# Ledger of designs, part 66: designed miniproteins, single chains, continued (2)

Each design is a single chain, and the fold is of that chain. pLDDT is the mean over its residues in the fold that is shown.

## One batch from the design tools (miniprotein)

Design m6414
Fold by ESMFold2-Fast:
Structure m6414 (fold): chain A 85 residues (1-85)
Amino acid sequence: SEERKEQIELLRENIEKTEEFYKKNKEKLSDEEKEKLAEQLVNAGKKAEELGDLETAKRAYELAGEIYKELGKEEEAKEAYEKAK
């Protein structure tokens, strides 16, 4: 449907913007802000899976895993990377 296509496009754009924002600003972000971004990315990945966009889901989960790893949250990072498979 057109609505589903629009949802996928917006989700892809949001994940891309989040990735760029994180890469540019990660040294300025608190650990709490980073954790919130990682959580939002996990939720975005789940939504992408529901919409059938597995590549977007993988991208979101991989970025969440990177952020959790940088925070020393090894279990959350492993869970995110596992979802990206």
Scores: mean pLDDT 86

Design m6415
Fold by ESMFold2-Fast:
Structure m6415 (fold): chain A 70 residues (1-70)
Amino acid sequence: MRELADTMEPEVRARLLELQRSADLLIAQGDLEGAIRVLEQAAELARRAGNEELAQEAERRAEELKKQLE
C-alpha cells in the first residue's frame, strides 16, 4: 500500500479493500458486469477520499473488464 492509502480514514480504507476483494470474487465467478460495477464504486469512493491514484487504478481495471465483454 502507498502512503496515501495509509493516511486514509480506516473505515474508508476498509470499504475500498472490501470492494476490491468483491470485484476479484466476481471476476472469479465470471460476473464481469458485477465486477465492473464494484470497481466503478471503488473508484468513486477513492476519489471522494482524495486518493486519486487508487481511483485511477480501479477505473483502469473496470475498463479492462469492459474490453473482455466486447
Scores: mean pLDDT 78

Design m6416
Fold by ESMFold2-Fast:
Structure m6416 (fold): chain A 55 residues (1-55)
Amino acid sequence: DDEALKLRDQGNELFKQGKYKEAAELYEQALNLSPGFHLGTIQSNYNEAKKKAEE
């Protein structure tokens, strides 16, 4: 799933820029596009970005 990899990369860039809400949305889209595809970093970053966006 090339699209899942693109979404992960973009989400990672947004996470680094401090745009946590947008990063979380992209990570969620990547996970939903490939339900069984664990990229490791996505789940961890998704949880952290979600916390940052909601605090």
Scores: mean pLDDT 73

Design m6417
Fold by ESMFold2-Fast:
Structure m6417 (fold): chain A 77 residues (1-77)
Amino acid sequence: EEKYLELGEEYEAKGEEARAAGDDESAIRYYKIAAHYYIKAKDYEKAIAALERALALDPDDKVAKRRLEWAKKELEE
């Protein structure tokens, strides 16, 4: 579980680097990967934040929207 949290943080950092380089496509991909690992770690707050970063770059990403809705529902408990 700690390993998944670390992987989420690594991919989130890669997303920030890609965004800083102007590579929004890679940034979106890395944020979605980060969210995947945060979900595996059961850290739904970090997963939500990563998915919101992806959606800030592409508001029409249906995969990110669906995962965001799911993660918010898990957190609402």
Scores: mean pLDDT 85

Design m6418
Fold by ESMFold2-Fast:
Structure m6418 (fold): chain A 73 residues (1-73)
Amino acid sequence: SKKVEEIQEFLKELVEKDPNISLEEIKEALRKKGYEIVLTGAKTGKDLVENTTMLVRAPDGEILLITVPKVEF
């Protein structure tokens, strides 16, 4: 959806401007835009992925699954 595309582009710009940006700084940037972090997907024994996934709640209440670009933690 366009909303997911907009949030993914925002995250891409954050990482391009600060390649050493932390996951916590990304979460804070999303919160400042009115998104609520519902769940952060951590590395588990079942689903090890290079990128962190997050469930976020948009200001209108929609739940979105987003993929955070690979960042240092």
Scores: mean pLDDT 70

Design m6419
Fold by ESMFold2-Fast:
Structure m6419 (fold): chain A 64 residues (1-64)
Amino acid sequence: MTDEEERAEIKAWADELIAQAKAGKLSPEVGRYAEKAREAADRGDLVTAQAYLINAALIASIER
C-alpha cells in the first residue's frame, strides 16, 4: 500500500463517520475524532490520522 492509497482510505472512512455523526447515527464525539483524522491525513501525517481514526471507530463500536 502506498502513502497515497493509505491517505485516500483514511479520508474515505473519516468522511463516512463524519456523515453518520452529522445524521445523528453516531455521537458528535465520533465526528470530532474523524474530522481530526481527516485534517491529519490532509497534511500527510498518516500516523496521527490513523490514531484519530482508530479512536473514532472504537467510540462508534461502543455506540452500536
Scores: mean pLDDT 80

Design m6420
Fold by ESMFold2-Fast:
Structure m6420 (fold): chain A 94 residues (1-94)
Amino acid sequence: SAAERERALAEFGALLGAAFPDMSEEEIRAILDEMVERGEEIKKLAKEDLKKAIELLEETKEWVKANLPERLAAYFVRQLDNLIEQLKEELKKK
């Protein structure tokens, strides 16, 4: 799985570099690494503490707006908003 993750990250990095030529390889790698770390923590918190998972998703949304090119940020903000809404619905069922 580690080798498969490394390959997937390399492929996504190459695609991002082609789509956003103003981004350096180092910037792309830093963004992908941060997204993986945030995703794993959100996944953990979604099982343990839904309120904290929602808070981390809101924080990730602000991080995305600050650190990604506008068009890529808009895409991820939409995906994060959908996840936040889904987790808020789960919280209402408790």
Scores: mean pLDDT 79

Design m6421
Fold by ESMFold2-Fast:
Structure m6421 (fold): chain A 93 residues (1-93)
Amino acid sequence: SKKEEAAEEDLEYLRKKGVPEEILKKLEEVKKTGEKGLNVVELAHIIVLNAEEHGLPKEIVLKLIEYAIENYEKPLDVIQDELQELLDKLLKE
């Protein structure tokens, strides 16, 4: 499907941007769950794009991606809200 092809392109982009293979493997595994996993792969791409625009540290970026992976079964809007709360917490430390 076009969405599955887009997810493969997202994974290649993440690899080029230096996301560790361990996290990429987890993204490939959640991708296999269907639409929820495909949404998380797209969300990881968006996280990295926003991180580059805002100069976010790699450690914070990886924590946000891992959180999205762990919570992939939640509605996308809930994951996005929880990621914003996590980002705010991490930036205060």
Scores: mean pLDDT 85

Design m6422
Fold by ESMFold2-Fast:
Structure m6422 (fold): chain A 65 residues (1-65)
Amino acid sequence: SEAQEAVARGQAAGNALAASLGGEAVRAEKRGDHETARLYIEAAEAALAGDVERAQALGREAGRL
């Protein structure tokens, strides 16, 4: 159904976003930027939970640090 397809598409988008944000967190940790890493981890967790809007907002905040 279209509803099931939309859910699958949303989950795939959330997983891709989480992977990207997780990569940014690893890079931040490697440079000793623990505050930025923490925000990217929270953003990735939000993306995995399906809260793409919160994930994007937290990712933008981390990117401004």
Scores: mean pLDDT 82

Design m6423
Fold by ESMFold2-Fast:
Structure m6423 (fold): chain A 88 residues (1-88)
Amino acid sequence: MVEEYRRLAARLAALAEPRLDALDAAEPALQPLDDAMRAALAAGDLAAAEAHARALVDAIGATLGDPEAAALLRELMDLLMAAVAAAA
């Protein structure tokens, strides 16, 4: 899991590198989705947390404008959600 996560994260970082300014500009729109996801996680509402996480990764993927980056974000989210569910 950790090595797979690291591999996917490294590829995503490489795809995001030329779009960092776009991610910075999108921060005010992304922040409410991140806040909602974190609040749901803190409340133990994994279903709500997953829904907010999916909305967040879709918004980041749209900002990056790269279908591969969007697919990698969803895969990383699925790995993270599986780890959170296993720990809960």
Scores: mean pLDDT 77

Design m6424
Fold by ESMFold2-Fast:
Structure m6424 (fold): chain A 87 residues (1-87)
Amino acid sequence: MEAEVTLTVEVDPSLPEELKRAIADGLAGVARELGATDVEVQVDPEKSTITVRARVPAEKAEEVGQALLDYALSIDAVKRASYEVKV
């Protein structure tokens, strides 16, 4: 059984677009390292929002979600972050 982990990150609007993309790529890399098979990332530069969707084994969904959240919140430019799990 697989679950979908969705992470939503709000970053500082003054952050350069290149750094927003770097944060998005970093989050996707962490998800893949944690065993996600499908990782999709969307960056909305107008809204300063990054959304990461990762498909993982259901037994690892909370671990992956928490790790992604902790990583996002470790970045000074991140204002808010949250994740949800759907099975």
Scores: mean pLDDT 83

Design m6425
Fold by ESMFold2-Fast:
Order: sequence, then structure tokens, then C-alpha cells
Structure m6425 (fold): chain A 62 residues (1-62)
Amino acid sequence: GALEQAKAFLERLGAELAALVEKATGLPAEATVEQVDDNTLRLTIRAGDLVYEAEVSASELV
């Protein structure tokens, strides 16, 4: 469904962004994608104590 496709897209995007953050900060970085509600996903990127979050509608990605 649209939510599953949006989640897969964000997981790929998050992995690329985590790699860029890791290169920029020199800290290990990871990206996670969580479902917030029926149509909203949250992308979180962590590098040490640094946290970046974005919420995206699944319908906007698919």
C-alpha cells in the first residue's frame, strides 16, 4: 500500500542522509522510520547526541 511504499522510500532516503551526516560530523549516524499515525511517518536521523526529525505524509511520497 501507499504507506508501505512511503516507508520504504524514507528508509532509503534516511540511509543516504545518515551517510552524509556521518561524513559531515565524523560520528556514527543512523536513520529510523516510524509510523506516527495512519498517514504520517517520522524520519529520525541520529549522530551522537544530534537528532534530526521530519514528519511526512505517506500520500505526499506515493
Scores: mean pLDDT 80

Design m6426
Fold by ESMFold2-Fast:
Structure m6426 (fold): chain A 61 residues (1-61)
Amino acid sequence: SLEEIQRQAVRLIGQAGEAIRRGDLETARAYVDKAYELLEPINPEGAERLREELLAEIEAA
């Protein structure tokens, strides 16, 4: 369901943020990619914007 996909994506985004904070940038990229894959079929523009924001955080870390 859409709700299940949204919950899984939120969890992956949270895990990406945690990985960024601990400096595990490779793991962070993997979580971002998984979240993007889940969200792209539902809202491609929103998924792209989120991915860009998280990748910018990774590059700034």
Scores: mean pLDDT 85

Design m6427
Fold by ESMFold2-Fast:
Structure m6427 (fold): chain A 78 residues (1-78)
Amino acid sequence: MEIDYDNEAARLYIALGNAEMKRGNFEGAAETYKRAIEKFPDSKEAPEAYRNLADAYEQLGKTEEAEKWRKKADEIEK
């Protein structure tokens, strides 16, 4: 059985974005979460990346973008 390296890599990207959120680098966090989604769209971590991206956009004052990504997270998670 092949190891799913895409899921491991996606988790690392999300962890990096989470660290950026904690340090207040919301621009960097948003970019990191977007890269997780772009590189690993079918990962089990994708819904978390969408939710966290929405939170980063909300912190940046981009409310409409935040709502868009939150909706995508809901669609792929529920």
Scores: mean pLDDT 78

Design m6428
Fold by ESMFold2-Fast:
Structure m6428 (fold): chain A 76 residues (1-76)
Amino acid sequence: MARELAEALRRLMEAAQAGDKEAIKEAKERVLELIKEGATVEDLREAYRILGIDLSDAEIEAAYRMMKLGFVPIVR
């Protein structure tokens, strides 16, 4: 799960930087699918680590709670 989350989050960041609204939507939907399939907060922590994004435990937990509610934050 962690590697698949990292790939989806990378695509989201790249789409956001490009201003590609459809790619942003698709990347967000992929992240939410992985959460529904059982991705854990530990998977999300490892995904950000793979991406080289330094987030605090509180920031990772907040992002995970948003994702469980159907919202995907764009971080960096």
Scores: mean pLDDT 84

Design m6429
Fold by ESMFold2-Fast:
Structure m6429 (fold): chain A 79 residues (1-79)
Amino acid sequence: SSMKKQQDENTRRAILRAAEELIEERGEDAVTTREIAEAAGVSRRTLYSHFPSKEALLEAVREARREGEERLAALEAAR
């Protein structure tokens, strides 16, 4: 049980990381779910099991980036 949950979490993180990297390089409109799956080393089926649509994936990436940028800005403001 725990092993499968940990692998699912690791897979989700790999997908988000690959999506963030590709979006930074090409922009949201130029990136496909197929390219994200290939970059993350997963099948498209596996990607869709974690993110039911490209929009859901992009929204998760936007949330993660917003939180990261807010934390970075807070650290810079503390200089």
Scores: mean pLDDT 77

Design m6430
Fold by ESMFold2-Fast:
Structure m6430 (fold): chain A 60 residues (1-60)
Amino acid sequence: SEIRERAIRATADALRAIGDALQEGLDSGDKEAMDKKLEEVNKENVEKIKKLEEEEKKKL
């Protein structure tokens, strides 16, 4: 399924971005900046997955 592959890629991208945000937080010691970055990544990933799920339900 193309939609499933896109969802897996989106999840992999989100996990990478989470790793980067955690590393930046460790390097800077700025927990608030880290938390904001993690919130943005989570929001973006949830939105992408939601759109893919809607496409699958309507076009499958």
Scores: mean pLDDT 78

Design m6431
Fold by ESMFold2-Fast:
Structure m6431 (fold): chain A 68 residues (1-68)
Amino acid sequence: DIYTRIVLAQLMYAAELSDELQKQMLPGLEEAVASIEDPEMRAIAEEALDLIRAGRREEALALLERAL
């Protein structure tokens, strides 16, 4: 699913950004994650989003890489 892959790639990009830039991107990514059709991929994306919000960058990136 191309949509899911785009969302996961955007989460990977956001994980590497500063807190200020993350704050600008995260609301849009929250909407995008909620729109993922595959419930397993949505759950992975939600976990990655939580890790990004917690500043756990390395764990978020590892999770997203495994999902791709």
Scores: mean pLDDT 81

Design m6432
Fold by ESMFold2-Fast:
Structure m6432 (fold): chain A 84 residues (1-84)
Amino acid sequence: SEAEKKRAEESLREESRKAMEELREWARREGEEEKLKEIEEELLEKGHEDDVSLTVGILLRLAVDRALERQRARLEEERRRLEE
């Protein structure tokens, strides 16, 4: 129904807003505010102008960066262990 679609769209926008607020809070805590702004500006330039698309783009970029950093740290620790 149209009401169900509208509710789903409103829910998605609300979730995106909350995720964006959490991202800004994280950036303030970690001193990553400039990095967050750079990612946001890059995505806006690429046409990610709606709140959902922008938020998803930022989350994906940061999630990939964090996953790669965790993998690098784990490999470095494993390499160190093998050298002992």
Scores: mean pLDDT 74

Design m6433
Fold by ESMFold2-Fast:
Structure m6433 (fold): chain A 61 residues (1-61)
Amino acid sequence: MVGAEAVAVVHAPKLSEDELELLVGDRVVILEEVGDKYVLARSLATGEEGLVPKSALEVVS
């Protein structure tokens, strides 16, 4: 999944300073896998980086 583009399929709220807020339809690049439940991602719209739940994302080819 590292280097893959993904789209947010649910709203991911920013609950801590290390998290990235995503609205449904926002696109990200996956930079790193953090455990089995989270990824470090970069927003393609804003360039911001943060942790996102894997369950909030659908990988696009």
Scores: mean pLDDT 80

Design m6434
Fold by ESMFold2-Fast:
Structure m6434 (fold): chain A 60 residues (1-60)
Amino acid sequence: DPEGLPLGLYIPADTPEEEQERKIEEFAERLKKTLVDRGVLSPEEAEAVAEQLKADLRAM
């Protein structure tokens, strides 16, 4: 069990489930827009990446 210091993305354990899901969705949407805006990925590719990220975060 590694002592996790702040790793950039921090969601408190006492945050309500509904608020956690909303933050996850907002984070994924921002990431998707950034990737598309910078031209790293097409909108279709960025959508697939964002869906995978949301699934991983929700499985947590």
Scores: mean pLDDT 70

Design m6435
Fold by ESMFold2-Fast:
Structure m6435 (fold): chain A 101 residues (1-101)
Amino acid sequence: MEEKARELGDEYVKKAEEEIRKLVTDPETQQRLIDFVRNAIDAIVKLALEEGVEQARRTANAAVNGIRDLLQRRVSPEVAEKVTEVIRKIFDELVEGLEKL
């Protein structure tokens, strides 16, 4: 189970990086967001394995708020909302995938 959960995490990191690179054009903001999302996915996977899927969902929701805060004053409100929504869906898909393991 642990190996499959890590593989899922890696797949969703790649998906998130691709979407971020398409939506965020500023290199510094793009890299900061990628680093934040990678750390968030690692935390979601770890908490799903150690404490269960409900705790992973709570962490995913907190990470979405952190992304919104990171994007404030760095991108337009329209871009911030689009990026936040895309990453929210990625986190939801990851958590559902982890629940099926």
Scores: mean pLDDT 86

Design m6436
Fold by ESMFold2-Fast:
Structure m6436 (fold): chain A 73 residues (1-73)
Amino acid sequence: SEGEEVLKRIDELLSRAQKAIEEGKFDEAYRLLQEAARLVSEAKEKGLLTDEQVREIENRLMKLLIELNIKKS
């Protein structure tokens, strides 16, 4: 389904962002997190994701942004 494809894409972006943070590629990590945030917002607007799925993705995004800010400092 379209919702499943979007979830897979978001998961891929978040996984790539975590790897970029670990490798010190902070600009790349930030771009990947921005793209994931855009996709979750669009999918939420289209009704493709449940409220729980949106919360889980937003929690992952927040955790990665915090990690990025800590490692960048």
Scores: mean pLDDT 88

Design m6437
Fold by ESMFold2-Fast:
Structure m6437 (fold): chain A 70 residues (1-70)
Amino acid sequence: SRDKRLEEAKEKEIEHIETQYNLSEKEKEEFKKKLDEYLEEMKAAKTEEEIEEIREKFAPFFVKIAEKAK
């Protein structure tokens, strides 16, 4: 199901971010909080259009964290 895939994706992202030495505990915590907000909005989305809008809204934050993790 979609919800199961979202939870599995979240678990993998949390595992990945926790292994990043270049991120502070505060940055990891902020990432987890944003990931939770993203997941809740994704679960509430009823259309592909809504899903795309949610992705666009959260993308800048995730890109910023990913760049620091490199």
Scores: mean pLDDT 75

Design m6438
Fold by ESMFold2-Fast:
Structure m6438 (fold): chain A 85 residues (1-85)
Amino acid sequence: SPSERELEVEIAAAMARMGAAIARRYTEDEEVRRLAEEVARLAAEAEEDLSKIPELLRKAEELTRLDPEARPILDAARALEEAAR
């Protein structure tokens, strides 16, 4: 099994990919696109700096309120938060 930190990195990378996919899908919705881009950026930053996880979680929650299809990103952010404790 991967190490705890290795798992955290994998989750962050998966979140960044999902954020980018949503941004690409909903490019005409500026609010959804903006939040998806922020989530993708924060997920990439969390890979190097675990202190970014709380902001990532807040932005993922905000994104999911606007677009319920983003729920897997929120679930991944919560998993990353739990793994970092």
Scores: mean pLDDT 75

Design m6439
Fold by ESMFold2-Fast:
Structure m6439 (fold): chain A 89 residues (1-89)
Amino acid sequence: LTEEQKKALEEGRKLAEEGYKLMKEGVETKDKELVEKGKKLLEEVLRGLEGPLEAAKKAGDEETVEALEKLRKYIEEALKEVEEKLKKL
């Protein structure tokens, strides 16, 4: 990973953690707006990963691909968990 890629990955991870935290709090407090805010934040990070992931795959950068795919899976699982809980709200 280049320094630029490490910084971008770290920022994306921080945003994903904030989004997940907001969604969890929204579910616990039954605040649909808070859940929606967290969900949108996670979706923004997920969308932002597509370009870097494709670029890394084209470059054969296995290390970057693995790191980005792990973050993508984390976000996808968080979104699925929240969508399931939101249905019961």
Scores: mean pLDDT 78

Design m6440
Fold by ESMFold2-Fast:
Structure m6440 (fold): chain A 64 residues (1-64)
Amino acid sequence: DDDRIRQLEQRLSKLGREKAGESYEESARLAGFEVTEEDLKEAEEKGEKAGRHAGRVRAEQAAA
């Protein structure tokens, strides 16, 4: 059902965004460069897109 796919997309989008932000900050700290708001936002957006895609794939596989 579309609702189940949407719920997983939303949940994994949020997780992907949070994880990407955390990972980017940690990587930047280890690499010794300053994190800008723009760079962090870009990393979060990429994580959000990846999470949304993963959520859709997982929902489709679970429905099969």
Scores: mean pLDDT 77

Design m6441
Fold by ESMFold2-Fast:
Structure m6441 (fold): chain A 71 residues (1-71)
Amino acid sequence: EIEELKKKIEELKKKIKELEEKLKELMEKLKTAAPEDIPKIVGEILRTIGEIEQARLEIKKLEEKIKELLS
């Protein structure tokens, strides 16, 4: 059970890393974007940030669960 929770945390950390790379690419794209493209890129940035925050919240819940099981 704890091993499975640790594996899920590792998978979520990999997902966050991929999303952070995507966010970096979107922010770089934003620097060179035409004014008409800015709203679309900002929308993608906000969605990506939301996904990162959700994944971090899931990790926190899993870490708290592991702590409870080890107590």
Scores: mean pLDDT 85

Design m6442
Fold by ESMFold2-Fast:
Structure m6442 (fold): chain A 98 residues (1-98)
Amino acid sequence: KKEKLEEFRKRVEQLAEEAIKAIKDGNYDKAKELIQELLRLVNENADLIDPIDGNRAMGLLLVALTELDFGDYEGAIEAVKGARDVILRSIDKALEKL
């Protein structure tokens, strides 16, 4: 259980960082792929964290995809950061219960 939470944390941090970097580099197609991968990762590991936090993070990732389609790259970055922060905080709460 602890090992799964630590792996989930690591992958969330990595994918969020790579997605933000892709947006900043103008690689929007790559950013969309990374955000979709992060969305899938959160959904597949939703049982490890608070369902409200998981749903909130997934909602923010969907906002990030929408902002990219509308050309709001700053909004997309903030949405990815928001999703990352929600999930990492939720993982920390889950780890405290172990």
Scores: mean pLDDT 88

Design m6443
Fold by ESMFold2-Fast:
Structure m6443 (fold): chain A 66 residues (1-66)
Amino acid sequence: MTEEQLRQLVRDGRISYSKTQQAIQQGKENGDPEKGYEEAFKEALEQSRRQSEIGRQTSREIALER
């Protein structure tokens, strides 16, 4: 995976921009930008999945905190 592909996924709203950007920076600092991009993608996918699951429990949160 490349930075351009990662930016395209962020632009399409498929993954988190802030999470992706931080992981890219960390990957570059470790000398493996390619691994940084892959790590950013995996972490963003997990976040997106968890966000979707949280969305399904929005009604429960409203019921508990209102």
Scores: mean pLDDT 64

Design m6444
Fold by ESMFold2-Fast:
Structure m6444 (fold): chain A 63 residues (1-63)
Amino acid sequence: SHAAGQEAYDALLADGNNAEAWTQLGRVLAEKGKLDLAKFYYQRALALDPNNAEAQANLAKLS
């Protein structure tokens, strides 16, 4: 079965410019307590799409 993290990872393998997939991976890492890695992935999402509201909000919560 495809979990959200697996689907996001597959999307990034197909297109590394998928800001939504980076945001989704960030959420999975934050849920696992890997906050530094989650911040990194949210920053990657915002580098690709600065208007990604989900990545912006989630990054702010970790700051």
Scores: mean pLDDT 77

Design m6445
Fold by ESMFold2-Fast:
Structure m6445 (fold): chain A 71 residues (1-71)
Amino acid sequence: AEEVVEEAREELEKVVPEAVRKEFPEWSEEEIERISREAVERAAGMIRKLAEAKGPEAAREAARRLLEEVR
């Protein structure tokens, strides 16, 4: 379960800041980093809950969908 959460967090940490930067190019790097960190932590928490409720495969599917939405 935790392994799935960490894997998802690592991928989101790569994709989310770039997505935020594209949408809000006028924002400072500090603002982008703060918002991205908050979004990643919220997503990781949701993925953890899904893994606990429905198992790691369901959590992986949710993470995949989130990454597709952000890309």
Scores: mean pLDDT 77

Design m6446
Fold by ESMFold2-Fast:
Order: structure tokens, then sequence, then C-alpha cells
Structure m6446 (fold): chain A 79 residues (1-79)
């Protein structure tokens, strides 16, 4: 249980880093930003699943919602 939460936290940290870089690049390189947002979204989905498996439903929902938002932003930039 604790190990899954630790793993989820590491995935969230990486997702946050990629999302921040995507936001920085979005005005000048929307294609690269979309790629980064998709990668960050995938990491948030993995983290959400680990939180759910650990019984942390609040964080599971939070990161599932974050993933959905980033996938939507990526689709918007790719359009």
Amino acid sequence: MKKKIEEAKKLVEEANRLASEGMRLAPTDPARAAELFRQAGELYEKASKLYEEAGDTENAKKYRDAASQLHALADELAA
C-alpha cells in the first residue's frame, strides 16, 4: 500500500514537470506542447490508478481529472 502511494507521487512529480514544460512551449510550439500534455496525462492516469489501488479515492479522482484536462488541452492544440 505505502509503496504504491510512493510510486504514484513520483509519477505525479514527473507529470507536473512535463505539464509545466508544455505550458511554457504552447505559445511557440503547440505540437510539442500537445505531445508533452499527452505524456503528462498518461502519467497522471497511472498515478490515479495506483492511488485507487491504495484506497486513496480522493487523490485517484484528482489525478484522473487532471489527466482528462491535459488530454483535452492536447487535443485542442493538435486541432
Scores: mean pLDDT 86

Design m6447
Fold by ESMFold2-Fast:
Formats: sequence, structure tokens, C-alpha cells
Structure m6447 (fold): chain A 62 residues (1-62)
Amino acid sequence: REEARKKIEELLKKGVTQREADVYVAIEVYGLSYEEVAKRFGISPETVKKLYERAKKKLEEA
């Protein structure tokens, strides 16, 4: 939980949005599937994939 919060703060400092950071942490730190994240955030699994890929790209460019 502390690990997830710290990771979100790091992502935000690199220009990742709060929404992208939340999705990235749910997948990478908590090991949730796209379907599980979609259910928890009330969005489609396709939207989860797009947010996750945006977060990864921003981290690669940082």
C-alpha cells in the first residue's frame, strides 16, 4: 500500500496523469488483469490497456 502510493508519486513527477498512474500501479504493483482493473475503475478493458500503454511510454521517455 505504501509501495503503491510511492510509485504513483514517482509516476506523477514524470508527467504521467493520475488516471494512468492508478492503472499502471494496479497492473504492475498489485498484479491485476485488465478486466479486474476495468471493473474496479468502471471503464472498458480496452481503455485500461490504452492508459497502461500511455504510462509505459511516458516512463520510457523519462
Scores: mean pLDDT 78

Design m6448
Fold by ESMFold2-Fast:
Structure m6448 (fold): chain A 86 residues (1-86)
Amino acid sequence: MTVVVKGTGLNQAEADALVAGVRAAGQAGGTATITRSGDTVTGTVSNASDGGILAVVGGAVEAMLNGHSIKTTVTGDTITIEVSPK
């Protein structure tokens, strides 16, 4: 299973949390790729475990608690998590 995450309009703490979640997903048995540009974080985790999926979701929680909208979409073997700007 592949997890794709895209967060936009993130503050420093929200971006750091999302990056940490994607890294943790890589450590949980997937292959993680992360790009950060300003207030935007894009990550992909290939061959994600269940623990890896939870780690990415956990990284998005801070943005959600701060009022960002989170959209999760499942298409085939891909889970897409989108964090919208405030």
Scores: mean pLDDT 82

Design m6449
Fold by ESMFold2-Fast:
Structure m6449 (fold): chain A 73 residues (1-73)
Amino acid sequence: LPGSRKLSPEETEYLEKALERMHKSPNVQQGIDNIRKQAEEAEKEGKLEASKYLKKVADQIEQTVKDREKQRA
């Protein structure tokens, strides 16, 4: 991923949980929403780096979905 760096244990936990939920989600949008919710939770807990990282992941997935829709149209 662009801007990839070594993750902290906290960041790894949030990311793994978010990815598991995304893979099990019935649709991609629900998966993205779940990642964004986890980012908001991390931000509320003062874990700004974890929140920032999860927001970037969600943005990248959302952009990929939009690009696929644009190519189909």
Scores: mean pLDDT 69

Design m6450
Fold by ESMFold2-Fast:
Structure m6450 (fold): chain A 84 residues (1-84)
Amino acid sequence: MSAEELAREALATTPGAVKVIVLQDRAGRTEAVLIEYEEGGAELYEPATGRRTPVSVAEAAGLVIRMIGDELDGRATVVTVRRP
């Protein structure tokens, strides 16, 4: 599944989700999925471990900065999907 397909599916199937950010490595493996909720909370999902971790708004912002840094360094690709 592509990062865009995974992000769209997660947004469509997760109640209250407004934004999904997917981090993929250079081989196309999903490293992390960050799901942001309408209520202002977020959840980090790590597919390799199946782990789901609730994160605060500040923690989510820090994770996004880290993901963008990894993309700028050429280590990963970041895909963002939002509800209209």
Scores: mean pLDDT 80

